# Designed miniproteins, single chains: the designs that were tried, part 98

Each design is a single chain, and the fold is of that chain. pLDDT is the mean over its residues in the fold that is shown.

## One batch from the design tools (miniprotein)

Design m3403
Fold by ESMFold2-Fast:
Structure m3403 (fold): chain A 94 residues (1-94)
Amino acid sequence: MSVEELIEEFIKKVREFMESKNVPQEVIDKFIKGIRNYLSTLSEEDKKKVAEELIKEVEKLEKEYRNAPAEEALRKLEQSIAGIFLKQLEELAA
Protein backbone atom coordinates (compact mmCIF):
# COMPACT_ATOMS: atom_id res chain seq x y z
CA MET A 1 0.00 0.00 0.00
CA SER A 2 1.35 3.46 -0.88
CA VAL A 3 1.75 6.14 1.83
CA GLU A 4 -1.15 8.06 0.24
CA GLU A 5 -3.38 4.93 0.25
CA LEU A 6 -2.43 4.27 3.91
CA ILE A 7 -3.37 7.85 4.93
CA GLU A 8 -6.69 7.60 3.04
CA GLU A 9 -7.44 4.22 4.71
CA PHE A 10 -6.86 5.81 8.14
CA ILE A 11 -9.07 8.82 7.27
CA LYS A 12 -11.82 6.47 6.04
CA LYS A 13 -11.69 4.50 9.33
CA VAL A 14 -11.75 7.68 11.46
CA ARG A 15 -14.70 9.09 9.46
CA GLU A 16 -16.64 5.81 9.76
CA PHE A 17 -15.93 5.59 13.53
CA MET A 18 -17.02 9.20 14.16
CA GLU A 19 -20.12 8.77 11.93
CA SER A 20 -21.05 5.60 13.91
CA LYS A 21 -21.12 7.88 17.01
CA ASN A 22 -23.35 10.47 15.25
CA VAL A 23 -20.61 13.14 15.26
CA PRO A 24 -21.64 16.10 13.03
CA GLN A 25 -19.94 16.20 9.60
CA GLU A 26 -18.56 19.72 10.35
CA VAL A 27 -16.68 18.35 13.41
CA ILE A 28 -15.44 15.29 11.45
CA ASP A 29 -14.17 17.48 8.57
CA LYS A 30 -12.36 19.85 10.97
CA PHE A 31 -10.75 16.91 12.80
CA ILE A 32 -9.59 15.26 9.53
CA LYS A 33 -8.23 18.61 8.27
CA GLY A 34 -6.11 18.90 11.44
CA ILE A 35 -4.75 15.37 10.93
CA ARG A 36 -3.93 16.04 7.23
CA ASN A 37 -2.16 19.29 8.18
CA TYR A 38 0.01 17.49 10.75
CA LEU A 39 0.84 14.57 8.41
CA SER A 40 1.85 17.07 5.67
CA THR A 41 4.74 18.25 7.95
CA LEU A 42 6.28 14.74 8.10
CA SER A 43 8.72 12.96 5.77
CA GLU A 44 7.30 10.13 3.61
CA GLU A 45 8.95 7.54 5.91
CA ASP A 46 7.45 9.15 9.04
CA LYS A 47 4.05 9.54 7.33
CA LYS A 48 4.00 5.77 6.67
CA LYS A 49 5.00 4.91 10.26
CA VAL A 50 2.48 7.33 11.83
CA ALA A 51 -0.34 6.30 9.46
CA GLU A 52 0.21 2.59 10.29
CA GLU A 53 0.12 3.38 14.05
CA LEU A 54 -3.00 5.54 13.60
CA ILE A 55 -4.81 2.73 11.70
CA LYS A 56 -4.03 0.21 14.47
CA GLU A 57 -5.19 2.68 17.15
CA VAL A 58 -8.52 3.54 15.44
CA GLU A 59 -9.23 -0.20 14.89
CA LYS A 60 -8.57 -0.81 18.61
CA LEU A 61 -10.83 2.11 19.64
CA GLU A 62 -13.61 0.90 17.30
CA LYS A 63 -13.59 -2.48 19.09
CA GLU A 64 -13.18 -1.16 22.67
CA TYR A 65 -15.60 1.81 22.38
CA ARG A 66 -18.20 0.33 19.99
CA ASN A 67 -20.92 0.53 22.70
CA ALA A 68 -19.53 3.60 24.51
CA PRO A 69 -21.24 7.03 24.50
CA ALA A 70 -20.19 9.34 21.64
CA GLU A 71 -18.55 11.91 23.97
CA GLU A 72 -16.35 9.26 25.66
CA ALA A 73 -15.41 7.58 22.35
CA LEU A 74 -14.52 10.93 20.71
CA ARG A 75 -12.44 12.01 23.72
CA LYS A 76 -10.48 8.71 23.59
CA LEU A 77 -9.95 9.04 19.82
CA GLU A 78 -8.61 12.60 20.26
CA GLN A 79 -6.33 11.58 23.17
CA SER A 80 -4.94 8.54 21.28
CA ILE A 81 -4.19 10.50 18.09
CA ALA A 82 -2.62 13.35 20.12
CA GLY A 83 -0.47 10.76 21.94
CA ILE A 84 0.82 9.28 18.67
CA PHE A 85 1.58 12.80 17.33
CA LEU A 86 3.37 13.77 20.57
CA LYS A 87 5.46 10.56 20.49
CA GLN A 88 6.45 11.30 16.86
CA LEU A 89 7.49 14.86 17.85
CA GLU A 90 9.64 13.44 20.69
CA GLU A 91 11.34 11.00 18.26
CA LEU A 92 12.01 13.85 15.78
CA ALA A 93 13.55 15.95 18.61
CA ALA A 94 15.85 13.08 19.65
Scores: mean pLDDT 79

Design m3404
Fold by ESMFold2-Fast:
Structure m3404 (fold): chain A 60 residues (1-60)
Amino acid sequence: MLSPEAAEAMRRGYELAREAGASEEDARKNGLGAGQIADSGMPAEVAAALAAWGGREAAK
């Protein structure tokens, strides 16, 4: 999570989760997941959306 893409994905994932009503902890988890997905070569927006599903799974 050191690349600019990963950093942007982390930020975007956090914001999307918060906008969806997730707790701060869940939003942070979503952000971290988005960063890892973006590090795999995905655009930040796509990584954030994919991480939202992962965050939901982790939170359930």
Scores: mean pLDDT 69

Design m3405
Fold by ESMFold2-Fast:
Structure m3405 (fold): chain A 91 residues (1-91)
Amino acid sequence: ISQALDTIAAGLEHPDPDVRFAAANALDDLLKNLIKDPEKSEPLLPQLEALVPTLEKLARTDSSLSVRIAARNALDNLGVLYLKRAVLKVT
């Protein structure tokens, strides 16, 4: 999964908007799986946190509407993951 996140990070910065869209979608799918089992996100948190500034930039400024939407969806699911991890910590 660490290698997959490195590939996603590179894809989010790719000059081709189709590649950026595919990378954002792959991240969204990964996040949806982690939301179902938040404990599995522990070793990935530093890499996920490092992606936040790139996702924010893409969501606000990318030339492709599809990339902006996909980046926003990934940010939303990252927020859900952080919230679920916080809830588990108090239990």
Scores: mean pLDDT 80

Design m3406
Fold by ESMFold2-Fast:
Structure m3406 (fold): chain A 75 residues (1-75)
Amino acid sequence: SMSEELLERVRELQKRAVEEMKKNPEKADEILKAFEEELERLRAESKDPRTRLMIEATLGMMRIYYWVLKKEKEL
């Protein structure tokens, strides 16, 4: 379905962003902002409530990952 294809795209974007954050932690802030903007666009495009919820969950997980990365750097 179209929703499945969209969610697969979201997963690919997430994997890419995580890899970039690991390679360049100093740019994590910029990477997170770009990722959030991309997912907000995909969420607005989605008509299916379940797909929207999955995108929201992915945004939440990414924010948590960013926070963990920040804490490890501050240690």
Scores: mean pLDDT 83

Design m3407
Fold by ESMFold2-Fast:
Structure m3407 (fold): chain A 83 residues (1-83)
Amino acid sequence: SREEVLAEFLLVTAGSTAYVAEHILKKGGNLEQAQKMLDVARKLAEHAKEMADKLNMPESIKKKIDATLKDIEALEAKLKQAQ
């Protein structure tokens, strides 16, 4: 459905946003900017999770969302240790 496409778009955008935050950290960029990007990524991934649950999407998609949230959590922990 169109709603499922939106949920997948949110998931992909969350992953891409987290990747940008990781790249900022790797290049010795602005830690506050990296934090803002991770906050956005987490919000997008959490919205994707809510949509996937409401639409009863396949477990494969739900597992990808959970994996993305774990990746974001790991980056948030690294950022906290860098501050």
Scores: mean pLDDT 87

Design m3408
Fold by ESMFold2-Fast:
Structure m3408 (fold): chain A 96 residues (1-96)
Amino acid sequence: SAALERAKEEIRELMEKYNFSPELQDIILERFEAVAEERGVDTALRYTRELIEQLVDIMKTYGVSSDQLAEALRKLEREKKPLTISNIKAELEKLK
């Protein structure tokens, strides 16, 4: 849909603005499309925008790179855990 394409472009531009690595961008976009298919584009857009802002704060707080964050998100997906702030923090603690 036109709304889906517009939302994807908005998310891509937001991630580029924060200098997310290509791997991290791919993970976030795949997640966005999956949520959009299951729950609709408006819900997916809200959740993805909030997630991106929270990930920016996490990278600053923990002093981790975009690549390290991408690895943490991939581990959560493999373990079938949701991409919540609590789960992400738990994975980043393992990188210490």
Scores: mean pLDDT 84

Design m3409
Fold by ESMFold2-Fast:
Structure m3409 (fold): chain A 75 residues (1-75)
Amino acid sequence: SVLDQLDQMSQQYRQLVQQAQQAIKNGDSQKAIQLAQQARQLIQQAADLASRYTGQPVEADTSQVDQLIQQGKKV
């Protein structure tokens, strides 16, 4: 179901964020940015899917992943 897809996407998003944070701690700039960008794309796709199937606008909060991308660039 669509709800199962959204749950899987939510789990993947959390994993990507955690991996990006770990990459920042390890000083791996390229990996941190790549993982944060993947998380950003995933959360936007999840918001689009939710909006389409619920019939109500769902906005992706990209604040955390945008911050991770900036932190990755400074490593």
Scores: mean pLDDT 87

Design m3410
Fold by ESMFold2-Fast:
Structure m3410 (fold): chain A 76 residues (1-76)
Amino acid sequence: SRAEFLARLEQARREADELLEEVKKLNTEEARKLALEGLQRGIGMLRQLIAERPDMAAALEALRAYLEELKKEIEA
């Protein structure tokens, strides 16, 4: 369902927030590198899904933009 799909996107957003918090706590180059690689894979998958799911494009694009913002925070 649409509601179930949106709930999964919200869960992915929460997991990304938890990842950022964990990277800040560990404060290591390895943790930062692994998180950046994970976020980049997630962003790539969302870009593919946006093309495949025009009915959900707005929600997928919002999550993609959010993950790109988190990536910038980790890179800083």
Scores: mean pLDDT 83

Design m3411
Fold by ESMFold2-Fast:
Structure m3411 (fold): chain A 75 residues (1-75)
Amino acid sequence: PELDDETLEELLRVLGLPPSKKELLQTLLRYALRENNESEITEESARSFLDLASALFGVELSEEQRERLIELLLK
């Protein structure tokens, strides 16, 4: 599974990243899915993905931002 452009653009905006980071975000998602032994995005892999992204990019997500992004990832 891959993130659509709308979801990628929202992630880039929230994380403060340029469009050149789209492929890196896709790679992080694939990694999070693999680590959770999942073929599709669940709440657990979405949380794992956001934790990895926030740690990698040094961005602290608020609880509200995190929950909204999880909902977006699960669509």
Scores: mean pLDDT 78

Design m3412
Fold by ESMFold2-Fast:
Structure m3412 (fold): chain A 94 residues (1-94)
Amino acid sequence: SMEELKKELVELVEEIIEIAEENNKSPESQKLIEEIRKLMEDFKKGKISIEEFKKKFGEKVEQLLKTLPQEAAAKVVELLARINEIIKKIEEME
């Protein structure tokens, strides 16, 4: 269902945030995390489309990956692949 897909998306985004918080506490990383949380909130409230979320989220995660050690970055990349699959399913339903 759409509600289940949105729930899974939120859970996977929160996993990325947790990995980032555990591996880098820099102001740059914290700013990116706050921007990602805001994007998720705006999407949940219907302020932005899933297509706009996908674009902006992808840009922020790319910046976040540059702040992470290799092993943490690899985990985020795996989660991002799963997120992109869920986004594609949401796009096909909306």
Scores: mean pLDDT 84

Design m3413
Fold by ESMFold2-Fast:
Structure m3413 (fold): chain A 68 residues (1-68)
Amino acid sequence: SDEEIGQQIYDKYLPKIKEAVEKGDFGKMNELIREAYQEALRKGASREQAIKVVTKLQNEADKIKEQQ
């Protein structure tokens, strides 16, 4: 389902994005967010679900950035 694809993308990309942000590699963070969006679409997620998952990933990255 659309939701299952979103969850799979979130689980895959979240640890990678956290590592990039913790290292201060915001270029890599942005690459991973774009990659997550494209992979969600390739796996058959709707545009709405793909946007929803990258928004969740961005929000988690922003929380870590605010604490640095």
Scores: mean pLDDT 87

Design m3414
Fold by ESMFold2-Fast:
Structure m3414 (fold): chain A 80 residues (1-80)
Amino acid sequence: VELLEKALEALKAGNYKEAAKLAREASDLAEQLGLYEVSSLAYGASINAELAAKTGNQIYRDKALELLEEALRLAKEWLE
C-alpha cells in the first residue's frame, strides 16, 4: 500500500520517473504476495508513467493515475 501511495504522490507532483520506479516496486511486491490484479495494474501504471516522462503527454499521466488509484483501492480491500 505505501509504495502505491508514494507512486501516486510522485505522479501528481510530475515526478514521472520516480512514480514509474515506485509503481514497478509495488507491482513486484504485489506479485510476491499473490495479489496478481494489483501487480498488473501497478505494472501498467509504471509503463504509462515512463511514457509520460518520455513524451510529456498528459494522456499517459492520466492513464497512470487511473491505474494507480484502482491498484490502491484493490490493495486496501485485500490488506485491510
Scores: mean pLDDT 81

Design m3415
Fold by ESMFold2-Fast:
Structure m3415 (fold): chain A 97 residues (1-97)
Amino acid sequence: SLDELARELTELLRNAPVAKLPASLSAVIVAELQKALAEGLEEAVRLAVRLLKDNVPLDLAMLEQLLAIAERLEAEGVPEARELKRTVEEKLREMRG
């Protein structure tokens, strides 16, 4: 369900290693996470794309989980899910070779 996908995505983003970023960037990402938690699935998808584009260091397992979530979101017709999937696939390619 979309509610389950929103919970899975939000939980994954909560585990992003934002503490390794400069304090100013960490504070912005924490604020965006709070907003995504309040505003729901579409904002969480937008935040995930932003974290990837800003090169927040997600490990391989998190990227693989995010790809699985993105594929399910695309199947459900969620806006920006295709951009999320493509961005995750690009990051996975970079990490694997």
Scores: mean pLDDT 71

Design m3416
Fold by ESMFold2-Fast:
Structure m3416 (fold): chain A 90 residues (1-90)
Amino acid sequence: SEVEELVKLAEEAREKVKEGVPLSEVIDEVLEKLGITREDLEKKLVSKGSVPVEVIIEIALALHLIGLLFSYEKGLWEDAELIYKDLLEL
C-alpha cells in the first residue's frame, strides 16, 4: 500500500540522518520520491485546497514521520508539525 511505502521512506530517512546526512537533503529526497517538489508544497500552504486530499494525507504522514525522526532538530520539527497540522485542517 502507499502507506507502507511512506513508512519505508521514513525508515530510510531515519537511517540517513543517523549516518549524518543533512536533514534538508533527506527531506528533499523524500519529497522527490513522493513526486512532490518543495515549490508544490509551498504553493499548497499559500493556496489551501488546490491539492487532492489523498496527496495531503501522504505529505502529512511523511512530514509527521520525518518530524518524529528529527526530534533533536527543534526548528525543523516545529516546521514539520505546523505543515502537518495545516494539512489536517483541510
Scores: mean pLDDT 58

Design m3417
Fold by ESMFold2-Fast:
Structure m3417 (fold): chain A 68 residues (1-68)
Amino acid sequence: NEAGAKSAEAAAEAAAKGEAAGGATGFHQMRLNSPEGEEAGRKGAEAGQAGDAEAAAKYWRLASIKAR
């Protein structure tokens, strides 16, 4: 949970640094099967593509918890 949230935050931060290019690729690699995890992951990916690492990290953290 905590490790997953930290990894998701790192992925979101990397996506923000690489902007849309890195964010889109990272999202496709992260397969979220739960409906709640998918929704949060999608918002995290969108925030990452927009370069908002803080918002992306928040949603990725939520996605990792919900996908549990």
Scores: mean pLDDT 59

Design m3418
Fold by ESMFold2-Fast:
Structure m3418 (fold): chain A 113 residues (1-113)
Amino acid sequence: MAELLVEAAEALIVAVALGGELGLEAADAFVLALLAWEEGDLESAKKHAEEAIRIGKEAEKELEKEDPELLAQVRALVEAYRPAIEAAARARDLEGLRELVGEAADEAVELRS
């Protein structure tokens, strides 16, 4: 589960950088994954995390096509946050994970401005 949430968090950061409907859908999927994990519903948590990952891959493909320089900057942002996100996920610190992902998402929005 921790590994899937790390991948879902990274996918969300990429989707938010693209923005629009994919960014919103990835955010919704990630929040639902966290809520399900908090409730002990591992099956729903996995399903929502995998949906966020799918959306993030679609967003990455669109960014590579439309703005490869922005994609490179977003990938660097993801790499910078990865150790902290992995630590929060391993600690099962859902509030810390949510805060870190929110901070990274805000920075991703600034990169496209």
Scores: mean pLDDT 87

Design m3419
Fold by ESMFold2-Fast:
Structure m3419 (fold): chain A 63 residues (1-63)
Amino acid sequence: MEITPEELYEAAKKAGIEAESVEEFLQWLRENPEDVGTIISKVAEVLGVEAKDLVPYFLELLK
């Protein structure tokens, strides 16, 4: 299963995250590590996958 940063961003926008671009979304995640778990859960719900399956993708984005 391969999920792109663009697909994560589009799902986050559907979940109500206010970011104008993928780059801005990634910067928001880096600046708000305490909120990452909440965003993972919301994005997982939008994409129809389990939150735990998204954790590796978000960890890759936050490197």
Scores: mean pLDDT 77

Design m3420
Fold by ESMFold2-Fast:
Structure m3420 (fold): chain A 79 residues (1-79)
Amino acid sequence: SVEEIIKELEEEIKHIVELSKENPTIALAAFIALVSELLELVRKNPGIKPAIIEALRRAAKEYPELESLLNKAIETLEA
């Protein structure tokens, strides 16, 4: 379901935030991989795009340390 996909996405972002406190380099690599997966997911199922973008916007407000990266991901997905 869309709700399950969004919950998995939110939990993955939270884990990346926690990783960034211990190892910023591995956290950045994990985030880049996540963005690539989201681009492919949206490409294959365009109907999920609004839900993904809304989840990323919420995450950008919740996690200031990832705000710049999340906003760039949103712009990429909206293009």
Scores: mean pLDDT 85

Design m3421
Fold by ESMFold2-Fast:
Structure m3421 (fold): chain A 115 residues (1-115)
Amino acid sequence: SPLRELLERMRELVDQARKLIETSLEKLVNEGKITEEQYTEFLAVITALKDVEVRIKRLIEENASPEEAIRVAKDTIEVLKQAIRLAESLGDKETAEQLKNILKEVERIRKELEA
C-alpha cells in the first residue's frame, strides 16, 4: 500500500540518521574530544532514534492508520532536529548536513501522509 511504502522509506531514513550519529560519536570518543555529559546526550539521541524506528516497524506490521503514521512522522522530525542540533554544537558539519537532508525527506513523507 502507499502508506506502507511511506513508512518503510521513513524507517530507512531513521536507520541512516542513527548510523550517522553513532559514527559521529565513535569519532569523538576515539579523538578523546567528548565529555561524559556530551556522551550522555549522544546516547539519548541514539535511544530516541531507535525508539521511533521500533514504532515505525510496529506500525508497518499492524497496518496502522494514516493518523498514527502522521504522529510518528512528527515525532521523528523532532528527534532529527535534536540530532542536527547536537551534531552542529560539536562541529560535525558533515553529519549535520546529511541529517538535514534526511529531515527534508521525512518532512516530504509527512506531507504525503497528510494529502
Scores: mean pLDDT 89

Design m3422
Fold by ESMFold2-Fast:
Formats: structure tokens, C-alpha cells, sequence
Structure m3422 (fold): chain A 96 residues (1-96)
């Protein structure tokens, strides 16, 4: 599935942020939690959950990221969150 491969790429990018020594321990912990949420979403899709369940999970994650973006002061974190939100919104439009 193209959606599965795109989510796996987002997980890998989040892992790079979680391991970035230029980020604070709090920022790294945020990205570790984000990885857990993305992996849960991936599992939901892989097990064939209904489209409404997947869309609800995607919307909840997007809202969480939007709130994180509003409170973020690090330009690198802001840029990453904006890219992540845009990609997840595109995935949301493609869920069947």
C-alpha cells in the first residue's frame, strides 16, 4: 500500500528527530510519542480497520500536531510539524 509506505517514511523521519542531539530531551520525547502514535495508526491500517476508524485516528493525530505547532518556538521543529501535518492531511484524503 502506498499509504503504508508513506507512513513508514514519516515514522523514519520522526525517528531522526527523536535522535537529533540538537533537540532538547523534551522535544526528543515528543517525537518518541509521535512515533508510537504513527505506529499505532500503521497497525490499524495493516489490520484492515474500517475507513472511518482510520480517518478518525488521522484527524486526532493532525489536531495533536497542530496544537504542538502552535506552542513550538524551534524553527526546525515548526518546519517538521508543518510538513508532517501536510502529508497526513494528504493521506486522510486518500483513505478508502
Amino acid sequence: SEIIERLKKLIEKAREMAEDPGLTPEQQAFFRALIDQLEALLSLIEKGADPETVKRALRALIETLQRALETSTDPRVQAFLKEMIEELEKILEEVE
Scores: mean pLDDT 87

Design m3423
Fold by ESMFold2-Fast:
Parts: sequence; C-alpha cells; structure tokens
Structure m3423 (fold): chain A 80 residues (1-80)
Amino acid sequence: SQLTQQGRRLYQQGLQYFDQGDYDTAIRLFTRSARLFLQSGDYSGAADSLGNLSRVYALRGDNQRAVQYLQQSRRLRRLS
C-alpha cells in the first residue's frame, strides 16, 4: 500500500540521519515510520522502526524509553 511505501521511505531517511548522528531527526522519522507501518498492518516494518527508536534512546542515555520501545518492537515482530 502507499502507507507501507511511505513508511519504508521515512524509515530509510531515519537510518541516514541516525548514521550522521542527528538523533532528533532520526527519532521523528522512525516515529512517523512506525505509525504508517502500524496503520498499514506491516508489523515487521513497525518492529524495525521501534527497534531503531530503542537504539537511539539508548545512545542518548534514556534507558527507560529504550526498554519500552524494545519491548514493543519484540511484540510486533512476533506478529509478523
């Protein structure tokens, strides 16, 4: 669907900003990507986006959010 394609595009942009160390932009892009994947029923794509949100928050020292996103990512991956 168009939602899945847009979700994948935002996910890829999120990876680029994450690699460049722009964590604020990466968080926004992965968050939007996860929402679009969830709306389209792409649980695997949503799990990937939430997994990367966990990673970004861990690198920023926000271990509480990192764990929350990791748990959500794992739950969605089991559905795919």
Scores: mean pLDDT 91

Design m3424
Fold by ESMFold2-Fast:
Structure m3424 (fold): chain A 86 residues (1-86)
Amino acid sequence: SLVEEVKKGADRAIEALEKAAEEGLLTSEMLREAVEAARILVREYPEVVEQAKRLAELAYEYAKKLGDDKTAKEAKEVAEEAEAAL
């Protein structure tokens, strides 16, 4: 189903960010893309809100480590939106 494919996509995005962080390849652009993806998931796919929250929380922690305060703030807002949707 479309929902199952979206869940798999979200899980792969989470794994890709964690791997990029482990390899020292994380960029602010990747984190901005992750935040936008998480925002779409929260708003359009209620069955994927847990994955969206995890993606946003990871983007927040990684953005803080990179000193990207703007992306960190946006990621926190999406994570809070996801928590409210649970």
Scores: mean pLDDT 86

Design m3425
Fold by ESMFold2-Fast:
Structure m3425 (fold): chain A 74 residues (1-74)
Amino acid sequence: MSLVEQVRRLAEETLRRVEEAVKAGDMDAAYAIWDEFTTRVRELLAQASPEERAEIERIYVDAMGRLAELFRAA
């Protein structure tokens, strides 16, 4: 699995977990789940090539937008 594929899978898994936490009214859990994802992305970026870094950053920005939608719906 490439670093880019790993980040894509982590983003989808993270957003599902955040959505479940938000639906349960557990905003502390939602923030903790997102912080864990941010930490993992930072670790993967340290191993990434410049091209992989650009794509990972794009995936992260997209995930942030989707996160904002989930929090607005709460």
Scores: mean pLDDT 85

Design m3426
Fold by ESMFold2-Fast:
Structure m3426 (fold): chain A 79 residues (1-79)
Amino acid sequence: MSAAERAERMIAELKELLEEAKKLDTSTKEGVLKQIGLQLAALGYAYEAYLLLKKGEITEEQFNEINEIAKKLGAGLNV
């Protein structure tokens, strides 16, 4: 898998997490725990993308797209 293919997959997976987040009932303990899980996953993707950016393997545009979706989940990087 190329870094470009990895970035494309991360964008797709983050969009799925964003749709999943819309279905959560955060008034319940189970919903809150699921939300935390989604936020940790989103933070992981943002950090992976940041490392790929630092290695020159993806573009700033690709990183920004990944990071903006992660921010919508409450888990983006301020870099």
Scores: mean pLDDT 85

Design m3427
Fold by ESMFold2-Fast:
Structure m3427 (fold): chain A 72 residues (1-72)
Amino acid sequence: MKEEIIKLLKEGAKAAEQGDGKKAAEIFRKLSKIAPPVLSKQAQYIADLAEQGDTKKAAEQAKLLAEQLEGL
């Protein structure tokens, strides 16, 4: 499960970096449905950023969260 969450965060970040906010948001929304409550809220926030066109911030937040989880 942890590896899947990290993988989805990195995939979403890559989509956001490529300017595909719609795809990034879909990935982060999917992540929010399978993640534990605290991560689900963070994934929803990142998805909202991507949907609003703030793809740079969405990518940054997703990468930061993935790095934090890799330390667990």
Scores: mean pLDDT 82

Design m3428
Fold by ESMFold2-Fast:
Structure m3428 (fold): chain A 80 residues (1-80)
Amino acid sequence: SLQQISEEATELVLEQLRLFFAGKISPDELKGRLLTALKPLLGDKAGELVYLLLEDPSPEVNPTNSKWIQVTVQKIVADL
């Protein structure tokens, strides 16, 4: 279902952000990992979600702002 896709995509985003803020992956690796993880779930919309998360985020994109990430993912999934 679209809800299951939204929940899975949100958790994948949060997992990659946790690794990035823990210093385990670089900014370039974060972008590549997000695209690779999200493409099977979101197809052509994966790039749009990554752009919204990384290029002009408001509020700040980090693991403590999970509600904003969830809402942003839901907007992209609604357009699938």
Scores: mean pLDDT 79

Design m3429
Fold by ESMFold2-Fast:
Structure m3429 (fold): chain A 55 residues (1-55)
Amino acid sequence: MKESLLKIGETYAKRVKQGKGQEAADLSGRSVSTVNKIAEAVEKGDYEKAIELVG
């Protein structure tokens, strides 16, 4: 379960890096702010925080 949530977080980080943060937010039903926070947590290596923000 945690690995699945982390995979979603990594996908958001990749999308934000590609400039597609808004698209990722719209498709997931989340705010851009939330997607950016998840991406930042993944980029910083704070995987526990990334999992919490996704779940």
Scores: mean pLDDT 77

Design m3430
Fold by ESMFold2-Fast:
Structure m3430 (fold): chain A 83 residues (1-83)
Amino acid sequence: SLLELAKELKELVLKKLKEKKAPQEIIDGVERALDGIIKVIEEGPSEEQLEGIRETLKQLRELLKKHGLLTPEIEELIEKLLE
């Protein structure tokens, strides 16, 4: 389900950020963004909220890519969520 994918993405991304000793501000910001996505999915998103989720996921992907944190597993989960 979309909810299971979003929760899996959160777990995997936060694990990688902590393993690579990312700054706490980045860890906290990413966790807040992913928690927001999960909450919206749980509440049944409108089309506008789905568009907002897609934009947030694209921004997360670019942030992770910039910091060398975009692994194949994370990229695949983001792509599945963008479908």
Scores: mean pLDDT 83

Design m3431
Fold by ESMFold2-Fast:
Structure m3431 (fold): chain A 89 residues (1-89)
Amino acid sequence: SEKRYYLITVVDPENKKRQYVAVVNTDEELDEIKQSLKEQGYTIEKIEPLTREQAKQFLRDQLEQLAKQQGDYESMQRGLAQIDPLLEE
């Protein structure tokens, strides 16, 4: 099965915008993620298809931003090493 990548933009129960990368094999798996988010009180604003390369870059950028805010570049390096194998399979 070919993996599909989506950027999901949501508003959480505290009225804050959040973004998640969803990696799914089927549309049914994406629908399960949508349902889970709604049951947790999240409002889905948009879902955008991503290429594998865009999904990788988004996840890397999120880890780099988190590391800059926390000053933890070692955790960033560990996270980056885990993303590449997950997205290449």
Scores: mean pLDDT 73

Design m3432
Fold by ESMFold2-Fast:
Structure m3432 (fold): chain A 65 residues (1-65)
Amino acid sequence: DLEKQIKEAAEQIKKTYGESVEKAEKAIKEALENPDLTAEELAKKFGISLAAARAAKNIALDLLA
């Protein structure tokens, strides 16, 4: 279940980087839809840290594999 995997990953981003689950979920979904987006672009779009954006991008790449 992709939605469950995204939610669990977003909760890990909250635990590690202090971002909200909602913002983390949106960042992961955006990275899935636009895998060519940079972590810097994701961070700016969702108002999250660069570290959290990099994590979201890596999670999306793993889910696409």
Scores: mean pLDDT 84

Design m3433
Fold by ESMFold2-Fast:
Structure m3433 (fold): chain A 91 residues (1-91)
Amino acid sequence: PVSLEEIREKLMEELKELAKEADPEADVSKLSNEELAERVAKLLEPYGLASKEEVLELINAIKNNDKERFLELLQRLLERQHQAYLRELAE
């Protein structure tokens, strides 16, 4: 069993890595929540996985320790990822 704190930390690291992929020259430690969300969304929106607004809400939920909102958003993102996977299998 993994703690919610460990899951949040791991997800934040993944979001930072996505931001680095979108903008390799950016110092992700200096990015605001909105700037981080904007860079992550640039990679995810073309695939229908997440909007800037949803990524920003997720980051805010993680940083504010809002467990209910975090789980709601995480479930929504996982459902979209699952649907994307099923679309690829149908091809």
Scores: mean pLDDT 76

Design m3434
Fold by ESMFold2-Fast:
Structure m3434 (fold): chain A 68 residues (1-68)
Amino acid sequence: DTEWKTKEFNSKEELRNFLNSIPDLTKYEFRINNGPVFSKDVTVDKVLTLIDMLKLKFPIKLEYRELP
């Protein structure tokens, strides 16, 4: 499925729990708050670090889809 799915998160713990529920993050591409698309070598820690580095405030919008 190549359709973008959208989910909103109110905290880092909510986001972490969601990302940990995905069996293989490397099979997906992601976008946060309509920013650049990222994939390849994606880990939960890298996503959370990106939030911190960009100083993003919650709630945040995550879009994700499976890579073909």
Scores: mean pLDDT 81

Design m3435
Fold by ESMFold2-Fast:
Structure m3435 (fold): chain A 93 residues (1-93)
Amino acid sequence: EEEERLAAFEAAVKADPSLTPRQQQLAIDAAREGLKLLEEGKYEEAARYFTGVVAIHPDFAWAYEKLAEAYRMLGDEEKAQEWFDKARELDPS
């Protein structure tokens, strides 16, 4: 499921005509590294990587969900809620 969601993100980034090939690669690499860091429990580093992802591609709910997850694991409930709200605005389903 998570690998499928990452693949959907990668497809969306590659289909985004506003992004250069360099920006596409940076967003994809940052998302992959962010997931690895979340799995390893490195939540502060994961939050930095997903912050980079949403800076490059701001219109994908999954990236905000991962950023919110990182902040929740860090105990920053206020930031976690802010990013979950942003994710819900982009994908209310």
Scores: mean pLDDT 83

Design m3436
Fold by ESMFold2-Fast:
Structure m3436 (fold): chain A 74 residues (1-74)
Amino acid sequence: SPIEKAAEYLGAGRPEEAVKILESIENKTAIDYLLLASAYEKLGQTDKAIEYARKALEINPDLEGARNLLARLT
């Protein structure tokens, strides 16, 4: 699946490729947004990382990874 491939790219230190896959997903889940936030954080794109972490929390307020990412970046 696209999300599995994106997670593989993130694990391999290839956030640019993960972003390409994740941005192509039409109906993103909270996990899709969290992976985008993580990828943009690794790319040093702080504003986009914050934006996508907030979108993840809008869908799932209990998503620990997104809360931790926002706390780290804000």
Scores: mean pLDDT 87

Design m3437
Fold by ESMFold2-Fast:
Structure m3437 (fold): chain A 78 residues (1-78)
Amino acid sequence: KKEEEIEKAKKYLEQAREYLAQGKYDKALEYAEQAIEAGKNDKVLVSQAYNLMALAYRKKGEYEKAQEYFDKAVEALK
């Protein structure tokens, strides 16, 4: 059911945030991608996941990818 997929996506997003806080940027990106896949019908959740991916890329020094994912986060709310 849609509610179960959204709850799963929220758990992935929370794990991604924890990995980002720990400096485990590749794991943060993996879990954010899983959150997007599970929560694809929730625009706010998808936007939050893209923002987290943008922050992870910025911390890795990949500024062009960081900007790309920040733009995706804004676009997801449209």
Scores: mean pLDDT 85

